# Designed miniproteins, single chains, continued (5): the designs that were tried, part 91

Each design is a single chain, and the fold is of that chain. pLDDT is the mean over its residues in the fold that is shown.

## One batch from the design tools (miniprotein)

Design m19373
Fold by ESMFold2-Fast:
Structure m19373 (fold): chain A 88 residues (1-88)
Amino acid sequence: DRERLIAALEQAIALLRAFREANASKLSPEAAAELDAALAHLEEAIAAVRAGDLEAARRHLRLAQEHLGRAYALMEAAGITPPAMEIP
């Protein structure tokens, strides 16, 4: 369901934005940049889903997952607990 996917992506974006804001002073520049890149790709995935471009949506979701993985690794190395979430 397209609407359920969009809602899940919007929830993920809201959660990540809230986490980034709450931890802005604790995140390294590198971790913050990886989170911002993941957020940008999640927003592009929503735009692609709305346009009916499911191939572009899948590509942006993969890129978001890659950037989140790097952000989480950087956060864990710095003793920051990453937010519990999954990209759909």
Scores: mean pLDDT 86

Design m19374
Fold by ESMFold2-Fast:
Structure m19374 (fold): chain A 64 residues (1-64)
Amino acid sequence: DEHRGKGLEHERLGEEYEKAGDYETAARHFSEAARYYQLAGDLERAREAMAKSQEARAKAEAAA
C-alpha cells in the first residue's frame, strides 16, 4: 500500500528528528504519518502516530 509506505517513512523521519531534539519537526512528521496510516485504513498505527505527534508538540512547547 502506497499510503502505508509514506506513513512508515514519515514515522521514521519523526523518530529521527525526535532523537535530534527537533520536536517541532518531529511532531509534523508524526502528524503526516497518522494521516497516511488513516488513508491506508491502519487506524491503530494512525492513533499511535497522532499520540507521538501530540507528545512531540508538548516537548517542543516545554523547550520554547
Scores: mean pLDDT 85

Design m19375
Fold by ESMFold2-Fast:
Parts: structure tokens; sequence; C-alpha cells
Structure m19375 (fold): chain A 54 residues (1-54)
């Protein structure tokens, strides 16, 4: 089924922590992916986190 907002946040926080980024950046990445209707894949989460950290 479609991922919930809570599930997207959970996945984004896991990836953000692996990359040494703050939880705030993880939450922002999740919000952007949810708003865009993007699939919350590890690849999409990493791409969004890297855009935010640039």
Amino acid sequence: GPASPEEIVRRALEVARELGLSDDVGVEAAARLYRAGAEPTEENIRAELLRLAA
C-alpha cells in the first residue's frame, strides 16, 4: 500500500543518520518527498538529503 507520512519520516531519519545529517534535515527531506508524491525509496531519500545538505 502507499507509505504513510510517519513511515516516510522513519525511513528518511534512518538514512539521514547513516549520512551524519541532523534529524531536522531528515524530517524536511521526508516532507518534500511526501509533498512531491515521490516513492520513498532509499535512492530518492538519499538524493533529497544530499540536495538539502548542499
Scores: mean pLDDT 82

Design m19376
Fold by ESMFold2-Fast:
Structure m19376 (fold): chain A 63 residues (1-63)
Amino acid sequence: SSREYILKHTNISQEEIDSLSDTELRALETLIQRLEEHGVDTSGITSPQELVDRARELMASLR
């Protein structure tokens, strides 16, 4: 379910997603949910690192 969620909500490749553990997939799903809750469009994100970086920037902007 986390794999399909990430594929639906981001532009991260199937190959990159298939390289991740179940724990990593769940963590990325949680980050996507938090970004979308704050109005961030995640559909243009092409890598796990870009997702993490965007989440860090969001958290910094929240004080």
Scores: mean pLDDT 81

Design m19377
Fold by ESMFold2-Fast:
Structure m19377 (fold): chain A 86 residues (1-86)
Amino acid sequence: MTITVVFTGLDAAGIQRVLALAQALADGGVEVEVRIEGDTVTLTIKNAGVGEVMAALGTATELWLQGHRVETKVEGNTYTFTVTPP
């Protein structure tokens, strides 16, 4: 299935971390479209399975462990992570 993963409220380090997620997924053969708008990175992941969802959640968890506040909202196939930097 196609999922949309949105990370918003990112600082520069957060943007680089989400871009690293997108690159890792692409290197694994996953079709990922990346859109960057200010502090927001949107990933459109095609043919996403449990592994791709877990990778997105893992990235949100890593940001939380790095001192960011992360709020998660799921609406259908859209996962939104609202990030507040430390």
Scores: mean pLDDT 83

Design m19378
Fold by ESMFold2-Fast:
Structure m19378 (fold): chain A 68 residues (1-68)
Amino acid sequence: MEEAKKKMEEMTKNAVDYLLSQNLPEAAKEIEELYKKAVEEIEKGADPEKVFEEFNRKVLEIVTRALA
């Protein structure tokens, strides 16, 4: 549980910092909202590993779309 949340938090910080440096605040906000929802799902009893896999996939999609 804690490990998955920590990995998501680190990934969120790195992605948000990068996107803001590229002047892409909307994409950064989308990732922050995604992180908030992922944490909420884990708190509601979802499998932390499955939530992390979906989060990782969606972060990649958001970053790829924003940079295209």
Scores: mean pLDDT 82

Design m19379
Fold by ESMFold2-Fast:
Structure m19379 (fold): chain A 87 residues (1-87)
Amino acid sequence: SLEEELERLMEEFRRLVARGRALIARLSATDPDTARRFRLELEILEGLALIAVGVGKLTGDYEFAIEQLKKILEKVEELLEEVESLL
């Protein structure tokens, strides 16, 4: 179901966010200013994901929520690649 797909994507999102926080913490030891920028960007992406999921649940438009969450996941993956490139 679309609800199960949304739940699966949210689980993937939480795993990527946890990984991102760990990588940013490592970066903060050598480059605290750049780490702070990535932390703020990750926090914004977290907020956007919660809004997308909330809208889907409140309106029943799970297709929209899934599409938005997939785009946000791509941005989180890009952020993780950037952080890893600096480690």
Scores: mean pLDDT 90

Design m19380
Fold by ESMFold2-Fast:
Structure m19380 (fold): chain A 71 residues (1-71)
Amino acid sequence: MSLTLEDLEGYLRSLAASPAGARQLRYALEDLSKSDSEESIKGLEALARVAEEAGDHELAAEARKAVEEKR
């Protein structure tokens, strides 16, 4: 569902822009990694894109690794 994923990406981008953005995105990675649902996999893909846009290549790589582990 593109609408729900777009809303999630918007939320994640707003977190990345905050003073605690890197920490907030790390919490999102941990929460999404706890579930093997299709929604969590899509959420991790969205998180990887947002992290790349924010310049956090390490977080983006961790999110992509979590996606691969759930496939």
Scores: mean pLDDT 75

Design m19381
Fold by ESMFold2-Fast:
Structure m19381 (fold): chain A 80 residues (1-80)
Amino acid sequence: HHEEGLRLFEEGRYEEAVEAFQRALREQPDDAEILANLGRALFALGEYVNAAVAYHEALKLQPDNAEFRANLARALAAIP
């Protein structure tokens, strides 16, 4: 489902990508890459608070990941 979510995201099918990433997380809940990709899809939908939560969870698993840190900062900055 993770690969399916990535393909759906590249096609701009963000709601379906979120569902695919959530399904992947049910199988692998502590996967930082899936959490980060879920955050990217939520950000694309304008769900900035939910995107920030997903990126924060990814950062808890990989604290030194600069890409996750940058994406979290971007999501937080987008909240009104």
Scores: mean pLDDT 86

Design m19382
Fold by ESMFold2-Fast:
Structure m19382 (fold): chain A 84 residues (1-84)
Amino acid sequence: SQEELRRDGEAAVRALKEEIERLKKMLNDPNASKEDLKREILHAYALKAVAEALRPFMSPELQAEVDRLVEEADKLIEEAEKKL
């Protein structure tokens, strides 16, 4: 349904925002293990994929939000992978 797709899209955007914040914190934590970082990178890839898959069903405002979040996630993933 339209309402289910709207809710799923909003949830995907929220989940990706939260994941970006977790990855940022882990990158700034000198005690974070490489195994924890690998796991967080995988979570970031998964949530990015979900947001991108749902993007066509989102409002223009949410589509722009996804584009910004995907760009930020890609930069953080690249930074994280360089530390492995």
Scores: mean pLDDT 89

Design m19383
Fold by ESMFold2-Fast:
Order: structure tokens, then sequence, then C-alpha cells
Structure m19383 (fold): chain A 60 residues (1-60)
């Protein structure tokens, strides 16, 4: 169903965001908490936009 596909997509995006952040922090140990928060927020905004676009396409 559309709902199941949306839920799976959201979960996958969330997992990828967490993994990307962890990998990025490993490569950038000097990154401050403020910089980490900015990066996390940026990823979250991108994820939300992708999800919104995907949802709109499935509903139309």
Amino acid sequence: SIEEKLEKAKKELEKKAKESLEDWLKEHPNWSEEEQAKYKKEIEEIREEIYKDYKEKLEK
C-alpha cells in the first residue's frame, strides 16, 4: 500500500541520516557540537523535503 511504502521510505531516510552523521563525525573529530547540530538540521531538512516530494508523487 501507499502508506506502507511511505513508512518504509521515511524509516530508510532516517537510518541513512543517522549512519551518515556517525561516519561524518568519525572523519571530522574536530567538529564542534554547534557544527554537528547544523549538519544534523541540514540533513533533517533534506530528508523532510525528499519525503514530502515522494508522498506527493504517490498521492497524485
Scores: mean pLDDT 77

Design m19384
Fold by ESMFold2-Fast:
Structure m19384 (fold): chain A 69 residues (1-69)
Amino acid sequence: MEEIERYERRIAEDPRDAEAWLRLGEAYAKQGRLDEAERAYLRAHILAPDDARIRAAATALGRQVRAQE
């Protein structure tokens, strides 16, 4: 909970912080909030399109979404 709020505050100070968006997406995914995780990863990808970590995180999220009924 506080982790999400921490990254949201950091993004408010620096909206171009791709790592903060990536971390926020990871925090949402861990909570099963897959829609919010996807949007956070999309924002991170827009800011850092060549970042392989963001691509890997989005791929892993896709598998979690498909694992739901």
Scores: mean pLDDT 76

Design m19385
Fold by ESMFold2-Fast:
Structure m19385 (fold): chain A 86 residues (1-86)
Amino acid sequence: MDEVARLINQGKTALDKGKYKEAIKYYEEALKLDPDNAAAWNFLGEALAKDGKLKEALEYYQQSLALDPGNGYARENLRKVQEKLK
């Protein structure tokens, strides 16, 4: 659990610095350890959206919501990406 949280926090730090590909790598490593982590799917979607990969971001926000339908952050992120793809 601690290692997954550590990887997610490193991803958030990379994302804040504009290092989107580095953030993606950290979130992918977190998901290798815990593929049912809805928050990590949402953060991976955020990093992909910032890297301009909107269709991939859409898929990962949908995965986050499939695992945690009550996640308001993933739902709002999904809505924003859907609007950008119109």
Scores: mean pLDDT 86

Design m19386
Fold by ESMFold2-Fast:
Structure m19386 (fold): chain A 51 residues (1-51)
Amino acid sequence: SLADEAARHLLEGMEAYAAGDVDRAIQHFERALELDPSNEVARRMLEELRA
């Protein structure tokens, strides 16, 4: 799955964030939400990174 793909994008987003690449992190979290709109973690991360 779509859930597996969303989880993979969450992991890539977290890795990008840890590396200091905020733009890449945002793009991965946006993809995760496209694949799973109910993904609470991706939603919260986007709120934090935009603020």
Scores: mean pLDDT 85

Design m19387
Fold by ESMFold2-Fast:
Structure m19387 (fold): chain A 62 residues (1-62)
Amino acid sequence: YLAKGEEYFAKGEYDKAIALYKEALKKDPNNARAWENLSITLANAGRNEEALEYLAKAKELK
């Protein structure tokens, strides 16, 4: 899921990347990297409030 999410992020398909990162987090909610990638993708999609929430979770884990 992470690799596919990063592929869609690189293509600018943020909604698809967000969906894949959320699936990665369902599989492993302690994956700080998935929280970081989701936060960055949400920020690029203009969803800044959500991005901050996911970034805070990433920092909590690492």
Scores: mean pLDDT 78

Design m19388
Fold by ESMFold2-Fast:
Structure m19388 (fold): chain A 68 residues (1-68)
Amino acid sequence: SVAEELEEALRFLESDPRVKAERVGEDTIVAETTLDVTSQIGLVLRLIGDFPLLEVSLKGNTITIRAK
């Protein structure tokens, strides 16, 4: 379910000390990263692949994850 994918995505992001992730409301996660551009792109691609019910966006150092 979308709720399960959001919870799993949040736990995955929280496991990396270079990522500060928080849940904003019921359908959104915001993650601030200290990763370089290549690592950020890799993380976004992994999130898209692992969580097909979620929309992933990258702007600067901020990754935003929302329910589709």
Scores: mean pLDDT 84

Design m19389
Fold by ESMFold2-Fast:
Structure m19389 (fold): chain A 59 residues (1-59)
Amino acid sequence: GPGEEAARRAAEAYKAGDLGTAMEHVAEAYRAGLSAEEIAEALARAGLSPGTARQLAFA
């Protein structure tokens, strides 16, 4: 859904070194109704380490 797509874009921005854009997409995932745990899981599925995924989701 839109939240999972936003989380995927956040992971891609983070991998590109753009933390600001990554956090904007994390905020979009929250606005789409995902919980912090769901965002962390989506970020990890998109290839971030579990620790990094949790840091971004719970920031």
Scores: mean pLDDT 88

Design m19390
Fold by ESMFold2-Fast:
Structure m19390 (fold): chain A 59 residues (1-59)
Amino acid sequence: STDLDKEIKELEEKKEELKKELEELKKKGASQLELELIEGMIALLEGMIEWLKKVKEKK
């Protein structure tokens, strides 16, 4: 319960950073494609976090 917890935390921090970037891009009037790419990256990080949490629970 050390390295896996650290990895989950790092992914959650990256997700928070991307959410902040998404809000800044929305304020700047970024293209629909740019917004969709960042939203897609956030969704992938959420999927990885959920998968790692399930791996941790199945010890």
Scores: mean pLDDT 83

Design m19391
Fold by ESMFold2-Fast:
Structure m19391 (fold): chain A 81 residues (1-81)
Amino acid sequence: AEAEELFARLRAEGRDLLAAGLVAVDLAEEGRWELARRLWELADQAQNAIAGRAPVPAELELGSPEGLAAAREELRAALAQ
């Protein structure tokens, strides 16, 4: 609910899926990692729902700087498709 509401707001504001993913990374840095993960999943699923691409891999760890950097690159790669 909270992540879905935030995602809908970002989309209504005209922000792209990359921007939504970056907001998720910022939330993880603030310790809101569960909200960040859900928002991240929503952005990835929205991008690739029809194409059948797998969601963001479970191995991406949003609780660490390395995981956050990997998460940013994963979303950038997905949105560049």
Scores: mean pLDDT 62

Design m19392
Fold by ESMFold2-Fast:
Structure m19392 (fold): chain A 58 residues (1-58)
Amino acid sequence: EAARKAAEKAREEAEKQSLYDELDTVIRQAMAASPEERQKLLKEANELLKKILDWEKS
């Protein structure tokens, strides 16, 4: 039913936006972090970006 599919799309958009928000937060933290912490945060950012790209491909 159309209403059910609309609710599913809204949930998917919210989850996608959450991933983008998390990526933005990690990048901002990396910019303020020490060199050692920055490397760790960049790895986290790369994993989040991979999840986002996998979602976009689906």
Scores: mean pLDDT 78

Design m19393
Fold by ESMFold2-Fast:
Structure m19393 (fold): chain A 56 residues (1-56)
Amino acid sequence: SAMEELERLVNEAVRALARGDYEAAIAALEKALGLPVSEEQREGLRRGLADVRAAA
């Protein structure tokens, strides 16, 4: 389901950030934004993506 895919992608992004792998974290978050998720989830993903891009 889209929810299970979202959870996997968010977990991938978190693990990538823990390693300092900003490229992988950005890719995972961008992929998550392509999923049919709620507006609240989408807003959270956009903020996370902006934060990661600013840190990279």
Scores: mean pLDDT 85

Design m19394
Fold by ESMFold2-Fast:
Structure m19394 (fold): chain A 86 residues (1-86)
Amino acid sequence: SVERAKKELEEGILDGARRVIDQLVAEVTDPKLAEELRKAFDEAVEKGDIETLFKAYMLALVGRAVGEDPDTIAEEIVKALKESLA
């Protein structure tokens, strides 16, 4: 029961993060920033860093909720992802 709940939560975080990152990549005006965001996100997914993926997900949701520019949100997420991977 606990193991199943943990797996469902991790899958939910990954699915949610992937969805909001895909939306941001499409909305970002700087193509290099969009490429960096995609690459950094994919690397975090590959490493299974659920904590960092959750942080990225929250940054995307909060940024959108407060009406922040897509490029600014993407820069914050890229920074968080790269700091975790360094």
Scores: mean pLDDT 82

Design m19395
Fold by ESMFold2-Fast:
Structure m19395 (fold): chain A 112 residues (1-112)
Amino acid sequence: ELPPELREAIARLREAVAAGDVDGMRKTLSELIRLLLEYLKEKLGADPEVEALAQRMIDAVEKGDYEAARAAFDELTRRILELLREKGITPSPEFMEALAVAREALDAALAA
């Protein structure tokens, strides 16, 4: 089960995407990634590559560089799924939903 703060961030990000609220998407996406990073540190232990990729994504989102944010997100997602496989952990549907909503927000922000 995901922490309540993560579930709330997912709901807020969905709402911002539906409303076309770019500022809300930026703020909530950064929050969601920070909360996902803390969740992963607790479950998998700290991974320097995951931490660096998450920070790169957050920095890109805060700068409005959504192309760089999307690239960092793809690398981050790949690394997270690799670590989960190595640990024999199956990601929850809620965790996969968090990644899907983050991707949707990035795709929406990239739309001209």
Scores: mean pLDDT 83

Design m19396
Fold by ESMFold2-Fast:
Structure m19396 (fold): chain A 65 residues (1-65)
Amino acid sequence: KSIDPKRLEAEILEALGRMAFSLGMLDLAIELFEEALRLFEELGDEESAERVRRELERAKELKRE
């Protein structure tokens, strides 16, 4: 069957967010994780949404330092 483009987009955004986070680009990581979270929530993928939410919280916490 065809790939769900929304799922692919969410997965790519999450991966890019992780890369931005590892580079210390916290504002970019937060933006990318927020976009990925919105897409996973639209997809009803609660497992992936919860994973991204944890990454987002970590990035926001680190930015406050």
Scores: mean pLDDT 84

Design m19397
Fold by ESMFold2-Fast:
Structure m19397 (fold): chain A 55 residues (1-55)
Amino acid sequence: SAEEEELIEKAAKLLSEATGVPEEDIKKGIKEQMKRDGKEEVMKQLKGLIENMES
């Protein structure tokens, strides 16, 4: 849970700075997606997204 929260916060900050969308909105979206698609799947997608943005 702590690692998940750190990943979510990091992704939200990174996406917020890249897109201009507020961190709170991004965090809410991520949490809702976790309910739909499951925690582990969303975490993998976030890691992939961050790596893709870095490449």
Scores: mean pLDDT 78

Design m19398
Fold by ESMFold2-Fast:
Order: structure tokens, then sequence, then C-alpha cells
Structure m19398 (fold): chain A 64 residues (1-64)
């Protein structure tokens, strides 16, 4: 589902960012955001919103 894809990309992004692979991590965060928006549109509002908040936290933490 869109929410599961968003969660997968968010996890991959977090791993890449922790490794210092900022450009690759940012690309995965962008994908997580796209799928989170799609998940919200499909009715997964709570989970999609939680992903969006975590994405914003990671972007702030890593200066993206």
Amino acid sequence: SAVEEAERYLREAEELLREGRLEEGKQKLDMAGDYAVKAIAQGDVERGTAIGKRLAELAREFGL
C-alpha cells in the first residue's frame, strides 16, 4: 500500500542519513513524502500524517 511504501522509504532514508549519505537520504525522504501524501488521499490519514511529521524532523535534524 502507499502507507507501507512511505514507511519503507522513510526507514531507508533514516539509514542513509545516519551513514552520512545525505543526497541519497534526501531522495528517499522525497519518495516517503510522495507516498505519505498518497496514503492520506487514500484514507490512511493518521499513519500518513505521522510519516510526514517524522520526515520533517529528519529534514530539520540533517539540515535538508
Scores: mean pLDDT 89

Design m19399
Fold by ESMFold2-Fast:
Structure m19399 (fold): chain A 61 residues (1-61)
Amino acid sequence: SRLAKVQEKLKNLELPEDASREEIVKYIAAKLLVIGAELDIEFGLDPTGSLEAAEELLKEL
C-alpha cells in the first residue's frame, strides 16, 4: 500500500548526526503526517492528502 511505502521510507531514512533543525523539523512533520494517514484509514477517511504531503517532505530530505 502507499502507506506501507511511506512508512518504509521513514524507517530506512538515515538523518545525519549533524542534521539541521530544518531537516529534523521536516522529518518530524513527515512522521506526524503518516500517523494522521494511519488514523484516516482506521476511521474510513481519505489518507491521500497526508500521504502526498509526507512524500513531498521526504523528497526534500
Scores: mean pLDDT 81

Design m19400
Fold by ESMFold2-Fast:
Parts: sequence; structure tokens; C-alpha cells
Structure m19400 (fold): chain A 73 residues (1-73)
Amino acid sequence: SRAEAVERGRELGKKLQGLSTEEQIKAVIDEIERLREKLTDEELSAFILAVILEFENEEDRNKLILAVAKYLS
């Protein structure tokens, strides 16, 4: 469900705090790749947004957004 996707995204986002930018990006992309076969496009988008919203630092958030956008293109 979308609610479960959001909770999964929040949990991952919290775990990524304090890691390097490269480790954060790799972990998010690896999880997206794993979930693409299991989630709908709506659920996957909700997951990605939930991860991004856990990033309080604007610079780290923007780097993640750009990397994810490039990967999904």
C-alpha cells in the first residue's frame, strides 16, 4: 500500500542520516531498484518522497533529489 511505502521510506531516510552523500545515494538507488518489481509507480513515488523528506540538510537533500531524478530518467 501507499501507507506502507511511505513508512518504509521514512525508516530508510532516518537510517541514512550521518552517512556520506555517496553512501546515501547508493542506498536509496539500490532500494529503488529492489522495490521497482514489487511496488506500483504511485507507491514507489511515495516511497522516494518519504525518503527525501527525512533529509533536514538542504544541500544533502538536493544532491539526493538530483541523483534520483537522473537515475529515473
Scores: mean pLDDT 84

Design m19401
Fold by ESMFold2-Fast:
Formats: C-alpha cells, structure tokens, sequence
Structure m19401 (fold): chain A 55 residues (1-55)
C-alpha cells in the first residue's frame, strides 16, 4: 500500500540520517521531508511517522 511504502521510505531515511550523525529529532524531520518530496502528500508523511512510532 502507499502507506507501507511511505513507512519503508521513512524508516530508510531515518536510519541513514542517524548514521550521518543526526539526532533522532532531526532524523524524523528529514524522514518526513523525504516522504513529502517523494509523494507530494503531507498527510501521508504524517501517517508514516505515526505508524513508524507505533511499530
């Protein structure tokens, strides 16, 4: 689903940003931004964040 793909992209970006030395807060912000850039959907990016935190 679009949400599952968005969560996967969020998780990948979050791990990459942490590996680069970003804080968890900065990594979350950059992961949200990447999902918005890739999908054009702010609501979907917020849902991906919620799903990721709940996982």
Amino acid sequence: SALDEAVALFEETYREELARGASPEEAEKRAVARVIEATGDFALAVEALRRFVAS
Scores: mean pLDDT 85

Design m19402
Fold by ESMFold2-Fast:
Structure m19402 (fold): chain A 75 residues (1-75)
Amino acid sequence: MAELEEELARAEKAYQELVKAIKENPDDFSKISKLYDEFLKEVNRAIQLADELGDEEAMRKAAELYLKAVNLLRS
């Protein structure tokens, strides 16, 4: 349980770092790519843990965060 909460917090922090990097310099593709990869690592781990624990709320939070990041990069 604590591990899932910690992983969701890491995924959320990684998302905020990605948002900040895009706002500061959207043309820094190398930095944005690295931050996106780190975000994907954290959010996928959160999704896996939530699925294994049957935590529907945590699963929805992780999935929503993933969709926000995908939409951010498509814009």
Scores: mean pLDDT 83

Design m19403
Fold by ESMFold2-Fast:
Structure m19403 (fold): chain A 68 residues (1-68)
Amino acid sequence: MSREELLERARELIRRAPNEELRRAAEEALRLAEEARNEEELREAQRLLLEVEIDLGILEIVEAVSKL
C-alpha cells in the first residue's frame, strides 16, 4: 500500500469516527503515515489504521443493533 492510500484511508476514518478515542487513533495513523521515512514505518501506520477500522466496524454494528 502506498503512503497516499494510507493518508486517504486515515482521513476517511477521522471523518467517520463516532468518538474522540477513535478520532485520535485515526489522527495518529495519519501522522505516522505522513512522517514515515521507509516501508517499515508505513507498515506500522497501516497496522494502526487496520486496528482503527476494526474498532470502528464493531462500534457501527453495536450502534445499529442498539437502534432496533
Scores: mean pLDDT 79

Design m19404
Fold by ESMFold2-Fast:
Structure m19404 (fold): chain A 79 residues (1-79)
Amino acid sequence: KEELLKKAEELYKQAVKAMENGDYETARKLFEEAVKLFEEAGASPERIAEVYRMLATAYEKLGDFQKAKEYYEKAAELR
């Protein structure tokens, strides 16, 4: 569980850097991987919601407003 959380956190940090650099496609892929690992590791709903919001933002930046809406809704359900 701790190993999965560490990997998820590493991917999340890489995704945030990609977002800051405007590499939204890389950020989207990394956030998708991070949220799967956070879910498998049993991370808090608040942490998972944070990743969903970041993933939604990445989709929005990519122009995929339908996917962005879906992930914002998933994040809201966890609050």
Scores: mean pLDDT 85

Design m19405
Fold by ESMFold2-Fast:
Structure m19405 (fold): chain A 74 residues (1-74)
Amino acid sequence: SFEDILNETLRTLLLFADGRISAEEALARLEEQLARLKEEFPEETKVIARIEAAMAAIRAGASPEEVLALLSAL
């Protein structure tokens, strides 16, 4: 479901922020979650854009606080 993918995405970002997974692992999981969202729920453009922004921030070396702030409106 949409809510299940969102919960998986939130968990991935929280694990990254907690230092429990690497940026590489977080990005791999987020890419899979984003692909599922785009395939099953393409109308959820705001959520998709926020996940893409969080991934871009992780790639740029943003702080955990910056990455989590991008998730606050999911």
Scores: mean pLDDT 81

Design m19406
Fold by ESMFold2-Fast:
Structure m19406 (fold): chain A 60 residues (1-60)
Amino acid sequence: GNELLAEARELARRVAAEALAAGKTAAEAIEEATKVLVEKFGLSEAQARLLAAEAVEELL
């Protein structure tokens, strides 16, 4: 079911939080999380970027 998307959201938040903590910009955090989600979950780039952008928005 929706468990894959829940795990993808949790990973997006972790990657985005780590990037922001390392002093990277919001745009860089989105791109790093997007790449990880595509590689680990096989999401389309568009879906992965939306989840990454949502994670960064929630962290800011």
Scores: mean pLDDT 85

Design m19407
Fold by ESMFold2-Fast:
Structure m19407 (fold): chain A 97 residues (1-97)
Amino acid sequence: MELTVAEVLRYLAEIWEKVNPEAAEYLRKAAEAAERGDYEKALEYFEKALEKLEEWRKKQVNLTPEEIKKLEETKENSLEDFRRMLEREEERRRRLR
């Protein structure tokens, strides 16, 4: 079975559930939105999940200002990658309609 964006998000939610249940919940909401074709809502929930993961990461270690900047850059790159994944999913769904 080819993995959908929703399946990937649910897999990530399962991984993060024990460590950051708030982030896991937002990942599940993003998956549900993606399954409905509501890609703007999926992006919103994914961004919230990344924010919770960033907050969690900052609490786990004494990060320097340089390391904090790298985390923020990683979050921005992850959002852009997710947007591209959703665009490909939408194109695939339009082609199959």
Scores: mean pLDDT 74

Design m19408
Fold by ESMFold2-Fast:
Structure m19408 (fold): chain A 86 residues (1-86)
Amino acid sequence: MAEEIEKLLKELLEAYKKGDWEKAKEYEKKILEITEEKLKELREELQKEKKTLSPLEQAELIGEVTGVKVIPEIVEELIKIEEEKK
């Protein structure tokens, strides 16, 4: 599980670097499917408030839920990419 999530997060980061936001959303969906049991409850709570998570917020959430150490590093890269886009 953790290794698969790490691989998908790296693919997600590459998609952001290329500006391929649609592909990035697909990788996010795959990551959420793998972590479904834990993230499903939290996502339902957020959806009750009509809150949409940004890709960066989703990556942080996955890191907290899965305990994957590489996620903080990927989150920092995502922040950097979002700043460069703006």
Scores: mean pLDDT 62

Design m19409
Fold by ESMFold2-Fast:
Structure m19409 (fold): chain A 64 residues (1-64)
Amino acid sequence: MEVEELRKEAKRLEERARELEREAEAETDPFERALLLALARMARFSARLAREKAKKLEEEERRK
């Protein structure tokens, strides 16, 4: 149950990061571009953590 929620969150964050990266690619203001890239990196990092946590919980469930 929690595993599915974490996977959905990770997918949402990854999609958001891709969207932010595309916006940054089209952005001509260097400050706005840097901000969008920073937000995208944070989203990707959060997605990775959510996926790792989901895998750990899935492994723990299989061992019980």
Scores: mean pLDDT 81

Design m19410
Fold by ESMFold2-Fast:
Structure m19410 (fold): chain A 66 residues (1-66)
Amino acid sequence: ENEKKAEELLKEAEELAKELGDAAANGSKEEAEKLAEKLLEKAKKLKELDKERGEALLAALKDVME
C-alpha cells in the first residue's frame, strides 16, 4: 500500500519537476515558485510514506531552491 502511494507521489513529483524546469527556462518566476511549492508538498507526503526517498527529494529541492 505505502509502496504504491510512494510510487504515485514520485511520478507526480517527476511531472512537476519537468514543468518547473520548463518554467525556469522560460523565466516564469511566479509559475516556477508555485510548482516548487507543489513539489515540496509531494516531497513531504512522500517522506511520511517512505522516509528515505522523501528526505532525498526534499534535500534535492532545497538545493535547487537556494
Scores: mean pLDDT 76

Design m19411
Fold by ESMFold2-Fast:
Structure m19411 (fold): chain A 74 residues (1-74)
Amino acid sequence: SERLEIAREYYAKGEEAYAAGDYEKAALYYGLALLALGVPPEEIAAILEKHKDDPEKAAEELRARAKEALAAAA
């Protein structure tokens, strides 16, 4: 699955950024992974708005959501 491969690549980049403490970059890559899996942009935007003042929490919630979406797509 081309979309699953792209999502895995973005998720891996998100994990690298997350491990480096770059939560804004991590959130971006987890969001791109979710978009590749067909998650609506509105869902991603809602998570970002919910945590607009806390990049670490935004990254954590997007990471968890991306992990679940990847597991469901496998």
Scores: mean pLDDT 89

